Designed miniproteins, single chains, continued (5). Designs and how they scored, part 87

Each design is a single chain, and the fold is of that chain. pLDDT is the mean over its residues in the fold that is shown.

## One batch from the design tools (miniprotein)

Design m19008
Fold by ESMFold2-Fast:
Structure m19008 (fold): chain A 79 residues (1-79)
Amino acid sequence: ADVPSDEEIEEATEIALERLEELSDEELILFGGALGLTAGLEGKEIALESAKRLAEASGLPEILEAAEKGKALGEAAKA
């Protein structure tokens, strides 16, 4: 119940991309971190790719930094 599907990750990413101008930097960074955590916990590479897309579209490298940190935390929690 707690693991988003690839389709749910893609849908959430498309919504975030459509609403980039409405979302704060902090909200985008938090979303990037959540995507990274999902990638680390579940091995879902699409979540990390979504974080990269958001970082590229927004020009915020902090999104990818948060995603890498989230991935490391997820991998540590899985071990």
Scores: mean pLDDT 81

Design m19009
Fold by ESMFold2-Fast:
Structure m19009 (fold): chain A 118 residues (1-118)
Amino acid sequence: MTVVTQSGGGTVPAGGSVTLSYKFTGDPEDVVGVMWFLETASGGAEQIASTSEPPGVGKRFAGRATGSWDRSKSTAYLNLSNAQVSDTGTYIGLAVVVDKETGIPKFIAGEGTQLTVT
């Protein structure tokens, strides 16, 4: 059974930096990448960053957000710098996992991490 734990978040001042984490408790070799999303007030999702090749970054977060993957710890990180009040919301990590037996991709979402920017 795959278990995912998200951590980090809390309150950060405008202009500050924060690191969020997404820990995958499965075979780290099955993880192709982790994508980070901010849940919008409209109920949609805004892409922030990804750890996969090629790396993706959301237009609003360009130059401020970086995704990384540490295979040895099975943990993805989102580093956000120069935090904006508009960055307040729920941050969701989404792992792209390929089953070695079937080759079929699966998407595993974390539970979300709340960030407040003041």
Scores: mean pLDDT 74

Design m19010
Fold by ESMFold2-Fast:
Structure m19010 (fold): chain A 73 residues (1-73)
Amino acid sequence: MSPDAPDPAEIEAVDRLEAETLAQIDAGTLSEEEINERMIELAKGGTYGIAAALRVIGAWIDQQLRARRAAAA
């Protein structure tokens, strides 16, 4: 079968980028362009990276919805 697990170095890079991106989302420091770039970089990690990218976009959407509701109040 094809390798189902990425290179350990790729896993480490994905984990680091995911953690950094989630922290920046919580801080409100990422632009829409920057989040798109982070998702592209995460997706380069194959299936593992794509899963991380999905977690990141979910967190970004949640944060944006909260920010928009706060601005509307």
Scores: mean pLDDT 77

Design m19011
Fold by ESMFold2-Fast:
Order: sequence, then structure tokens, then C-alpha cells
Structure m19011 (fold): chain A 64 residues (1-64)
Amino acid sequence: SVVLISPSWDELQEELDLISTAEQLRKNRAALEAKGEMAQEAQTLDEKLKSVERKLQEFRKKRL
């Protein structure tokens, strides 16, 4: 049988969202570091990236 509707769909979608966000934050962080600009914004990106990566680790551990 084909199961297209799953309770894990929301979790999978959330995980993809977190992965996308983490990649974007890492890229933005690297760009700011290279420029030496907006040190305060870089700090904010580091905080967000750490939070997102922590959530991704939790999702990985929650997987089957």
C-alpha cells in the first residue's frame, strides 16, 4: 500500500525548513566574516545558526 498521509509529514517539512535556514545562515555568516562588516549581525546569525543546528540534531535523534 501507498501511504502519502503520515503523522511525520509535519516533522519532515519542519526539518527541511530548518536545513534550508541553517544553510542560509551559514552562507550569510561566511559572507559577513569575509567582509568584516556588521559584527553585531554576525553575532545574531551565530545565535540563530546554533539554535537551528540544535533543533536539527534533535530531529535526527527523533527519527526512527
Scores: mean pLDDT 71

Design m19012
Fold by ESMFold2-Fast:
Structure m19012 (fold): chain A 115 residues (1-115)
Amino acid sequence: SAPAAVIDRPDSTAYGVVRSLLEAVLTASPDARIRVEGNTLSVEFRLGDDLVRIRATVRSDSVLLEVDLYDAATGTLVNHLRVEYRLGDRLSPEEAAEAVRRAVAEALANRDAIA
């Protein structure tokens, strides 16, 4: 098995937001697959016939949240949503969970927009 990559940036407020997003996703989907690479956190989980991939990119003053919806059988991208969170208000785990749920719901609601 490959070793897990650990990103440790305790002096970054953006890091705290990414950690909160991670905790929110694990609460919503305990079977979620998590990968951390550089300043990007990727989380992947199944929701019915869809594969949901959430990508959080940490920047100096913001976190870019991307939600990709794939057909689980083919791996084809069905929909894509981008949301930028500005560092000014620290996201609590509850607020992060709501933001993730909203982003996933919005991607699903607009599923046919790209079809």
Scores: mean pLDDT 62

Design m19013
Fold by ESMFold2-Fast:
Structure m19013 (fold): chain A 73 residues (1-73)
Amino acid sequence: ELEEKIKKYEELRNKAETAYKFHQRSAELARQAGDEEAAAFHERMANIAKELSKTYEKKANDYREELQRKLEE
């Protein structure tokens, strides 16, 4: 179902956004502690989470567009 797929990708986007915020915070705390390796790791993970969030948002939007097209037939 398109509606179920939209909901799934919206939930995945929200999880990725939460992960992004977690890793941003963790990188900040690691820098404050002088742990440059942990800071770099969390910065990389934050960037991955940000890109995943964008990917899931696009996927949800693609399914919304497909649903709209089917209703306009």
Scores: mean pLDDT 86

Design m19014
Fold by ESMFold2-Fast:
Structure m19014 (fold): chain A 80 residues (1-80)
Amino acid sequence: SAAEAAVRGAEAAAELERQGDLEAARIVTDSLRQDLVEEFGVAGAVEILEEALRLARERGASPEAIRILEDVRRQLEAEL
């Protein structure tokens, strides 16, 4: 699902942050945001990210991945 893919992308970015590769982490996060908006539009991307956040919290995703998903959702909500 798109929500599961978003959680995986956020975890990949979180892993890059843990390794100190902040530039690569930002590229992954920006690609995640762009891909969701391109496929689903801004409003659809927000809905997918809300589902991804619920899934991430239920499955015990890293705090960094949850923060990344929350930041992307907040940025997109500001565009509505």
Scores: mean pLDDT 88

Design m19015
Fold by ESMFold2-Fast:
Structure m19015 (fold): chain A 81 residues (1-81)
Amino acid sequence: MPILRGSLEIEGDTAYISNLAVDPKFQGKGLGYKVALEMFKLAKERGAKKVVTEVDASNEKTKKILEKAAKEVGLELEIKE
């Protein structure tokens, strides 16, 4: 069973991540950060230098998790609302 649902598309040196959702069973257990980290590592291995993602403006926890994961992996991050 996937911990995180979403799509990852690579176009040139940019990775696009959309429709991010963490299974409610795994919320609050720090798994969202771990999965974001693994997705960003995969994007980097595929040649991405930048990640673009969409997040609900009210979802500040997810934004912070994504920013931390991008910094850890060494990718530029752009969050769209």
Scores: mean pLDDT 69

Design m19016
Fold by ESMFold2-Fast:
Structure m19016 (fold): chain A 72 residues (1-72)
Amino acid sequence: SDAALAAAAQALADSPAVRDALAEGLREAQRHYEQGDFDGMLQALQDMLQRVLDLLTPEQAEAFRAAVAALS
């Protein structure tokens, strides 16, 4: 739900570890993208998302995963 996604986003914003993981994952994905390595970019993004999901409650993780799947 939108409420669960918003709660997940807020929890992410409040966590230095999550912010660091997002920043590092996005830098890694950008590096692969600039090299034309789109498979590496997707892998870096998936690894980043898995680390983030591990920090959420099961309900928030399900909502976040569903939202990401709907975008891809």
Scores: mean pLDDT 75

Design m19017
Fold by ESMFold2-Fast:
Structure m19017 (fold): chain A 61 residues (1-61)
Amino acid sequence: SAEARKELEEFLREQGVDSEELLEEAIATYEGFLSLGFPEELALEMAKMIAEVNIEVRRRS
């Protein structure tokens, strides 16, 4: 949803990240969890957690 995309954009911005690639990955993760039947709020929270891990991995690489 447009609201979920905006919230993910704001989350990444708060993490100091301006990356379209990471945003698209976070959106794909969110959509993936929705496809598995997870509630929208939980899918969004899980997408944020995975995005945070991806940010840390890229910083260390």
Scores: mean pLDDT 81

Design m19018
Fold by ESMFold2-Fast:
Structure m19018 (fold): chain A 81 residues (1-81)
Amino acid sequence: MKEELRKRLEELKEKYGLGDSTIETLELLIETNPEKAEEVIDKIEEIKKLAENAKNQKDVDEIQEKVKELVDFIEEVFKEL
């Protein structure tokens, strides 16, 4: 599980250019709470897929709401650490 999550994170780094600080933070999350790390990675993948298919302002607004949900989720996870 953890090795698969690290591989998915590396793919996200290569495909979408995630910064080193973000990668390090997610690697720490994989070590400390792999279930929450999987949820975060799944949410990032969903947001990126939506971004690739965005056609109008409504799609952008939906992406922004999903990004906000992801940020709130990450903050809650790190607050518990």
Scores: mean pLDDT 76

Design m19019
Fold by ESMFold2-Fast:
Structure m19019 (fold): chain A 90 residues (1-90)
Amino acid sequence: MEKVKIKFTKLSEKKVKIEIEGEEDNVKAAGMVASYHLENVKGKAEEKDGKMVLTIEGELKDVSMEELAEDIKKYLETSTGAEVEVEFVE
């Protein structure tokens, strides 16, 4: 199974940095879900050892970081069957 690793870093009460690593289509899907819940989004995509690494920074739209993580995880697991690993850092 394809594995997607998602790291959430709390920058402030409303500002979050999200690092998504995995297969390109899964990473892009996760990034789209994240962008739906964020304002003032900045994104950077890099390729590392045959995997895509997407870094997104933005402001939460009245949702928690944990709720956003759960939405992304649920979408990927139900739509692609990928295994999702989530990490939170403050």
Scores: mean pLDDT 81

Design m19020
Fold by ESMFold2-Fast:
Structure m19020 (fold): chain A 100 residues (1-100)
Amino acid sequence: KKKELEERIKLVREIAAEVEAGLDPSTPEGKLRRATVRYLAGLLEEAIKKIYEGKPFKTPLGEEVKSFDEALDAFIKYLESLGDEELAKRVREAYERLKK
């Protein structure tokens, strides 16, 4: 459904914006985290588009996802696999606030 696709893409962008706003752009660590959030937000938008087309999406860890929630969980898990549990937590908390 076209409206649901637009709503999910908007949600991804709002999550990314909230997480980025909480990160220090003046530090090397903050710059890297902001770049990572932008990269993963782009991949999540692609995943959502493919899912709404009835196509599966494969995450960076090789997991097949069929829903928005599965895709989001997979990307949070990917951040945890990189050792950035703080960034993973920030993404999860932003989603919980923004999902209405």
Scores: mean pLDDT 79

Design m19021
Fold by ESMFold2-Fast:
Structure m19021 (fold): chain A 64 residues (1-64)
Amino acid sequence: SPALEASVENVVLGLKTHLNLSDEEVEEVRSRLRQIVEEHKDDPEALRKAIQGLVNEVIDKKQS
């Protein structure tokens, strides 16, 4: 859906800007976010938690 695509792009753009992600890292994060959205599309709370988990993982990887 357009709303889900916009949400994915907003998260990707935020992470790219905040963590200075490479093009390859951006593509990996985008692919993983799309997978999470597909797996959790029927459970908004699980979707939110899964997205937050991925964001935290990416931050930890860049900060550790």
Scores: mean pLDDT 80

Design m19022
Fold by ESMFold2-Fast:
Structure m19022 (fold): chain A 104 residues (1-104)
Amino acid sequence: MKEKEELLEKRKRIEELLKKLVEALKNNNEEEIEKQKEELAEELGIPKEVIDKMVDALKGKLKPEEIAELSRLFVERMLPFAELARELGEEITEEEIEEARARL
């Protein structure tokens, strides 16, 4: 089904954007950080302001209460999508990988 392919591709894009964001944060590349924030906000359907607060939490600038609110938004928007994409992918890709491991 086309929906399964679209969800898997979107999951891969989100994972790549998160990796790029973490790398940009390690390198203090402000231009790349801003670019990855905007792309993550668009892909997740979350306001950029929320992504900005997530990045500030990674820099250790946020209070515990703010981190808890961001975690809630992450679970609400990102985790259900990631779980759905994983379940849909498992029917085609993950099961093949598991069978290959079982045969080794």
Scores: mean pLDDT 60

Design m19023
Fold by ESMFold2-Fast:
Structure m19023 (fold): chain A 71 residues (1-71)
Amino acid sequence: VYDKLTSNEKKLVKAFELFSRGNENYKISASDLLTLPDVTQSDVDEILKRADKDGDGTIGKKELEEFLSTL
C-alpha cells in the first residue's frame, strides 16, 4: 500500500512515474533523483544500494517493483 511507504520510497515511486511517463523501458538515474526536492546524495545512495542489484547506478521498473515488494 502506497501509504505505508517511507518518505524516500514515496519519492522514488513518484519520480519514476513522473520521469517515465508510462515508459516501461525507462531507468531512473541518481541524477534524476537529485532533481527532486529534499533528496540528498545520501538518500540516493541508500535507494540505489537497496534497489539497484546490478550496480549500474540506475533503477528500472522491475527493480523498483522488487524493491517495493520487500517492504
Scores: mean pLDDT 70

Design m19024
Fold by ESMFold2-Fast:
Order: structure tokens, then C-alpha cells, then sequence
Structure m19024 (fold): chain A 95 residues (1-95)
């Protein structure tokens, strides 16, 4: 059962993660960093953002844990799918 959390609060980490991932993909495609370096950067910046968001929103411990668990799941999916996302982005840019 998913706790009822405001959609705006749930969307903030996803929007930030989307931007960080897109910049990391661009940097890898431009040869500025390796895939491993990009994944480490995405994880670090995303965790810092979530820590700041928790403090700003004064989330309860239960909501803090839900947000952190959601971030961990999302980061795992990003790690598994990063190479596929790179390939897709490259194909779009080449058209």
C-alpha cells in the first residue's frame, strides 16, 4: 500500500533526477566522463538534493523513509538502464 503523499512532493525528486541524468548522459556522449563517473555523480547529487528537500519540507520520519527508499529504487533503475538511455539519446541526436 502506497502512502498518500502530495504528487508535487513525489514529482520533485523525479524532475531533479531527470535533469541530472540528462546532463550526465550528455557529458558521457561528449566524452567528458565515463559511465561509472556519471552514475556516481547522479547518485551523489540526487542524495544531496533529497536531503535538502527533506529539511525544507519538514517531512515526518515515515515520509523521509518513503522518499529515501523511492530514490534508492530509482537510482538502481537508472544504473541498470543507463546504457540503454545513452543509446536512445544518441539515436535522437543523430536524426
Amino acid sequence: MVPKVPSSLLSLPDVYLGHVVEEAIADVLEGKMSVDEALDLVERRSREFVDQLIKQQNLSPELEQVVRDSLDDTLALIRERFESMLKLRKEVVEK
Scores: mean pLDDT 71

Design m19025
Fold by ESMFold2-Fast:
Structure m19025 (fold): chain A 95 residues (1-95)
Amino acid sequence: MSKEVAKVVAAELLVVAAEISLELKDYEGAANDAKGAVELAEELMKSKDEEIREKAKEIAKKALEIAKKIIEDESASEEAKELAKEVAEKAEKVL
């Protein structure tokens, strides 16, 4: 398995973990996992492989959706919202 394919799998698993945390109302966990996913997507955008870059954009789009849900939720902590804002900014730069 290539190092880039391993990063895609890791980022996809972080997105799934973030979605589960969001359903459990663990907003800080969701924001941290989404941050990990978007940072991997930023690295994957440096790939010369167009398929890897397209997967990075899909990951960033999902991380952005998670981040927006955290920001819009009045029960989310200020720490979770600040992390989610960082995720949204990073995701928008990938997209």
Scores: mean pLDDT 87

Design m19026
Fold by ESMFold2-Fast:
Structure m19026 (fold): chain A 99 residues (1-99)
Amino acid sequence: VAKPLDELKKAYEEAKKKALELGAESTAKGLEEQIKLIDELEAGKITSEEYRERSTKLNEKEKKEAEEAGKSLQLRKIASFLTGRTLRLIGDSIQEELA
């Protein structure tokens, strides 16, 4: 039960670390919000559907923000990484929660 959510948290923590190394405070804050959503899901404070919706919106927002701002290639790479990998991990965590 713990492993999919633990892996997802680790992915967000690593992405946050990279964002902070680039001085991208806004992106790091968004990643911290993702971690908070996982905590709320685990505590039963939000539904699996709410978690999926909010996590997806945060990833899309970060990707668009990086593209629009014309930030460094690294910042755009972080946004792309979150979209691909994180959506897959979100699917796994929702499946575990509904089991």
Scores: mean pLDDT 63

Design m19027
Fold by ESMFold2-Fast:
Structure m19027 (fold): chain A 80 residues (1-80)
Amino acid sequence: APATAEELRKRIEEEIAEMERLLPSADPETRALLERMIARLREILETAKTAEEIIEALGEMQRELARELGREDALAKMEA
């Protein structure tokens, strides 16, 4: 079964930590976008109420970041 909203919030916290781990190896443009994503993930933790809302918001943000970069290198590393 998919994770509950509470479990997804914990996974977001882990994802934020992974993004922070990527920052030292990322170029300045990628780092700026990752920092924006981290801030937006914190907003999701504040505002999203259901597991579906969290999943949708995460997917949208990741797709938007990938589009801004013109490729998924940063997202692939964050998700790994």
Scores: mean pLDDT 73

Design m19028
Fold by ESMFold2-Fast:
Structure m19028 (fold): chain A 62 residues (1-62)
Amino acid sequence: SLIDEAFALAAEGQAAAKAGDLATALEKYREARDLLSEAVGEDNWLVRELDAKAAELEAQLA
């Protein structure tokens, strides 16, 4: 399902972030967010959590 795929991508993003690969982590969180927003809608709190994680990584990479 889209939800299962989104959670798998979010887990890959967390692993990349722990390894110090912030660019890969950002990519995975963005992919997870897009799939999750399709499944549960843009205004869901889980989508907002992924957006927050992506924004933090974007700030670190700027």
Scores: mean pLDDT 85

Design m19029
Fold by ESMFold2-Fast:
Structure m19029 (fold): chain A 120 residues (1-120)
Amino acid sequence: SSLVEMIRRVETLEGELVAVSRVLFRARLGMPFDPEEAAAIQEFLGLPPLPPATVAGVPGYVLSDEQMRRLERRFMELVEEIRKQGREIPKESILPLLDILEREGADQAEIEEAKRRLRE
């Protein structure tokens, strides 16, 4: 269950959203990606090459602020597409969704709905 394997096995919109959620989660924790993970993320999301970085003595790759914004945009596009099809957002994606909604000052009702889903 490596991140690369998760990306390569995406077969559904929900699976793609879960993979994007994992990338966002690791990036927000400041966890560097290895070269194989960086290449897979770049190809999967159509991003420019991830910049190299060393975080807490661990060499790897990180998303730039611009790449993080593009990833969050793709995340929200997937959320909107799943909702448009009348399907539920995976529970694994609710925490990153809530973080984006709270940071952007989204409608309180939308924030409360995300919190309700997280409590399930």
Scores: mean pLDDT 82

Design m19030
Fold by ESMFold2-Fast:
Structure m19030 (fold): chain A 85 residues (1-85)
Amino acid sequence: SLEEKARELGERRREELAEAQRWIEENREAVAEAAAKAKPEAEKIPNPEVASLRLAAAAMEAAGGPPRLVDAVRELAEEIERAAE
């Protein structure tokens, strides 16, 4: 059913975001270095939550993070930005 697929997609997305957070924690130094370089671009974003998530995604990508996890964080940032507007 469509409802079951929506639940599976919701669970998978929650798992991907949790995995992204764990990947950031395990690669903290590399992510922090990449984040420092990307910070000026993130500071241009008016919403602090969106700015933090976009910075995290950019830092993960620069540090060699898995594309699916980077995409999950970017998609969350886009949804928060859309809800705030």
Scores: mean pLDDT 78

Design m19031
Fold by ESMFold2-Fast:
Structure m19031 (fold): chain A 74 residues (1-74)
Amino acid sequence: LSDREQQTANRVLNYLSENPDESVSASELAERLGVSQRTVSTALNALHAAGQVERLPDGRYRLASPEESAAKHP
């Protein structure tokens, strides 16, 4: 990520961490954070690739669950 995109990714993560039960679109995040939709979309793609956000079927994003997907063995 470029420095600007990394800054935007951090701001997106902070927003989603404060609103973990919400799903938001890239356009909504761009408006709320005061950055371009393009920059937000790039940041969201990077966060999704890192497993920090999940992309919903309706095109919205939310904070990824911190829980493991696999069961633990004793």
Scores: mean pLDDT 73

Design m19032
Fold by ESMFold2-Fast:
Structure m19032 (fold): chain A 92 residues (1-92)
Amino acid sequence: GASEEAKKKLLKTLQETLELVKKGEISPEEAFKRVKEAVEEFLKHATPEEKLELEIALGLGRIVMSVAKLEGASEAEALALGIQKTLELLEK
């Protein structure tokens, strides 16, 4: 349905953004913008259950980013780890 197609589009955007960040082909600021826009688009079609799942996945991704930064990771490295964690949780 519409939410399933929206989820596929979100996952694809997260995966593509992760690859660009890992390659250094995109700035952290542009990567954040792409993720934010993909999340906002998904939320227009998501069920309440899917919204909660996304909030949990994004929250854990933010925690992973914060921990990585505290351990000396660059902004790009921390962002890549955060996106990867969010993607892993949403793909289940």
Scores: mean pLDDT 86

Design m19033
Fold by ESMFold2-Fast:
Structure m19033 (fold): chain A 77 residues (1-77)
Amino acid sequence: AIEEVNKELLEKLKSNEDNPDIKVTLRLTAEVLRKIGHIIEAELEIAKEKGIKISELSPEERKEAVERGLERLREAE
C-alpha cells in the first residue's frame, strides 16, 4: 500500500538524512505518490459508484479516474 511505501521512504530518510541527493529523490518520489494517490482514490470512487471492485474497472473507467484525479489535484493548488 502507499502507506507502507511512505514508511519505507521515511526510514531511508532517517538513515541518509545528511545526503542531499537522497532528500531530492525522496521529495520527487513523494510528489509522484501523491499524484498516484489522487488517481487511485478516483478509481475507488468510480468502482463504488458502479458497485464493482477496483480490479474490475474497464480501460475507459481508468481513463476517467486519471482525469478526475488530475482535476482534483489542480483544484487543490
Scores: mean pLDDT 72

Design m19034
Fold by ESMFold2-Fast:
Structure m19034 (fold): chain A 95 residues (1-95)
Amino acid sequence: SSDQLYEQAVAHIRQAQEALKKGDYQTALDHLDQAIGLGRQLAAQGDYEKALRVYEETLALGMEVLRHVPSELISRAIGVVIRAIGEILDVEAAQ
């Protein structure tokens, strides 16, 4: 169900927040990528409201990670931010 997908996405966002607090930026980015994937599944089911919430939270946290990452992870963090923005724009266009 869309509720189960949303709960899974929220769990990944929570794990990304926890990893960020610990300075584990690679783990934070991995969880944000998982959240984006689940957001895409929500959008594919037509649950644009939940997909947008997932993408907006992922974008905010991805930007926070970008502010703190060492140089070797900047490209990965930018990638998460750009993917989240692209997904938000796609959902906005579908409404």
Scores: mean pLDDT 90

Design m19035
Fold by ESMFold2-Fast:
Structure m19035 (fold): chain A 64 residues (1-64)
Amino acid sequence: SDAARRDEIADLLDKAIAEGKSVQETVDELLKKGLISEAEAKYIKKNSKTVQEAADLITERARA
């Protein structure tokens, strides 16, 4: 498992929530940094209305 990648995702999500970023902006930044795949980005955008919901989805997928 890539622990450093998970830590970077968590830090980015925490900053996005603090800054009031949208789901689209947050997911696009994760994709641009190569932290998630295009398939994951598409899934998160479709299934999340808030950055907190996006964070919860990423956490659940990381457990699988």
Scores: mean pLDDT 80

Design m19036
Fold by ESMFold2-Fast:
Structure m19036 (fold): chain A 55 residues (1-55)
Amino acid sequence: MKEIFEDEEGNRYEVIAEGDTVVIKNLDTGHELTYENVNYEELIKLLEESGLKKL
């Protein structure tokens, strides 16, 4: 599953879920963060609590 998020500064992030792995890619810088052994729904809640808005 793939979702796009935006932070309060207008930066956009692509969040991709592949099994137990989630990749977050900053679309402005190309920087990627990889999270292993995470629940996708719990990670999405944490991102929303951190000020990211789902587009």
Scores: mean pLDDT 78

Design m19037
Fold by ESMFold2-Fast:
Structure m19037 (fold): chain A 97 residues (1-97)
Amino acid sequence: DEVKKAEEILERALKEIEELLKEGVPESVIRGVIKVARQALSTGTREDAFRAALEYALRQGLSEETARRLAKAAVDYVSGLTKSVSEPLIKIGDELD
């Protein structure tokens, strides 16, 4: 049950990220938020990761509503990849600098 729910959450998170890109959120910001969520999840809870991702998104100049949506999607995306090969998957489409 948890595996199926994690897969469904991962798929929804990926679609939300695509929608945010379409709404004009820069890809670099999305990647940064995902990276922050991944690092926070490696040492803490989903709540810690959400807070870290949200703070980073707000720092990048996103509105509170957009930042919350992105932070949630990033945490859901990363947690769906937890204990898998997270680093290469999260870096798909990652642009240097």
Scores: mean pLDDT 75

Design m19038
Fold by ESMFold2-Fast:
Structure m19038 (fold): chain A 58 residues (1-58)
Amino acid sequence: SAAAEAVLEAAEREATRLIILGKEDEAIAYLEAVIAQHPELAAELQRMIDNVRKLQSL
């Protein structure tokens, strides 16, 4: 849906901004907060979190 796409786009932009600033833990916490507000989007948001964690582990 357009509403779901808007939430995911906003989440991706803010998470990317935090990652560029070196705030990867804050990006993960932010995405977890978005999951709490939009549990229907948990699968897509969890993929974003998993990608951030992979960056931290390499």
Scores: mean pLDDT 86

Design m19039
Fold by ESMFold2-Fast:
Structure m19039 (fold): chain A 73 residues (1-73)
Amino acid sequence: SPAVMKRTKDMFYAMGMRTELDLLLDKNSSLSPEQRAELQTLRAQVDEAIQKLQNGEDVDLTPLHTQLQRLRQ
């Protein structure tokens, strides 16, 4: 169904964002404390989105993806 396909796609995207955030937090020691805190907050929000998707809820990942793009160097 379209709903199942959407949730499956959103899960892959959310997992990708989580992986990228983990790499940024592990490898990018040049980040300011403020930028690091923002990335940690975003990571928590991505974790919450993954949990909701695993529970069969629909989640709009667009705001999270937009925030991640702003925090990229």
Scores: mean pLDDT 83

Design m19040
Fold by ESMFold2-Fast:
Structure m19040 (fold): chain A 77 residues (1-77)
Amino acid sequence: PGLELIEEARKAYEEGNLSKAASLLTAAALLAVEAELQGRYEEAARVYREIARFYEEQGDLESAKRFRERAKELEEK
């Protein structure tokens, strides 16, 4: 589910709909948080890594770093 939202965010960004892209990324992040709360750390980390990759591709290196660090923290659990 989270990975599909990120794919849709990429399409929205390509279409110039930045608000839709931001909303879809936020929804993906919320699904990752819910996965964390349920102990599904591998699933949450995967979603965070894909969000980080999206931001890195768009040149937002600060946001990319934050999501990569969060994914790494979960992978160490």
Scores: mean pLDDT 83

Design m19041
Fold by ESMFold2-Fast:
Structure m19041 (fold): chain A 95 residues (1-95)
Amino acid sequence: MIEPVKLSMEELKEVVKEIVRELGEMEGLSEEEIEELIETYVKQLEEFVKKNPEAKDLLGAFLLKALEVVKKYKNDIEKLEEELKKLAEEVREVY
């Protein structure tokens, strides 16, 4: 169950940066490739929240849970993918 969490836009950006960095490091991406992905996903986050301000707090809760999952399973990519899919299904059931 995902409960909404009130985060600032800057806090949301930091969570996204941490997720992208952890995933990029697991994939063996270069620092340059990780920074480019961070810029891409941060822009997508800003555009999503601008279009859907009512979803911001639930998105914050989802991103925090995704970061916990990534940190917990970063040495087991198959379990990481399974847990992220389960988390995505929980979000789909709420919306």
Scores: mean pLDDT 79

Design m19042
Fold by ESMFold2-Fast:
Structure m19042 (fold): chain A 66 residues (1-66)
Amino acid sequence: SEVEERRKIVETARKVAEELGIDAQVAVYGNTVYVIADGATDEQLEELKKKLEEALPGYKVVVRRA
């Protein structure tokens, strides 16, 4: 199910953000994962993107600051 797959992707992305101490909102559209990070530094955003790309191979990862 696309809904179940999207749920797992969102849960994975949230877990990665939590492990880095980043408060983030996650949305998935098609093969793209959008992560909006609140209060993160540029270095934290780069690390978050790297970890997300490692955790979610095959998906496009877009990380933005709120």
Scores: mean pLDDT 83

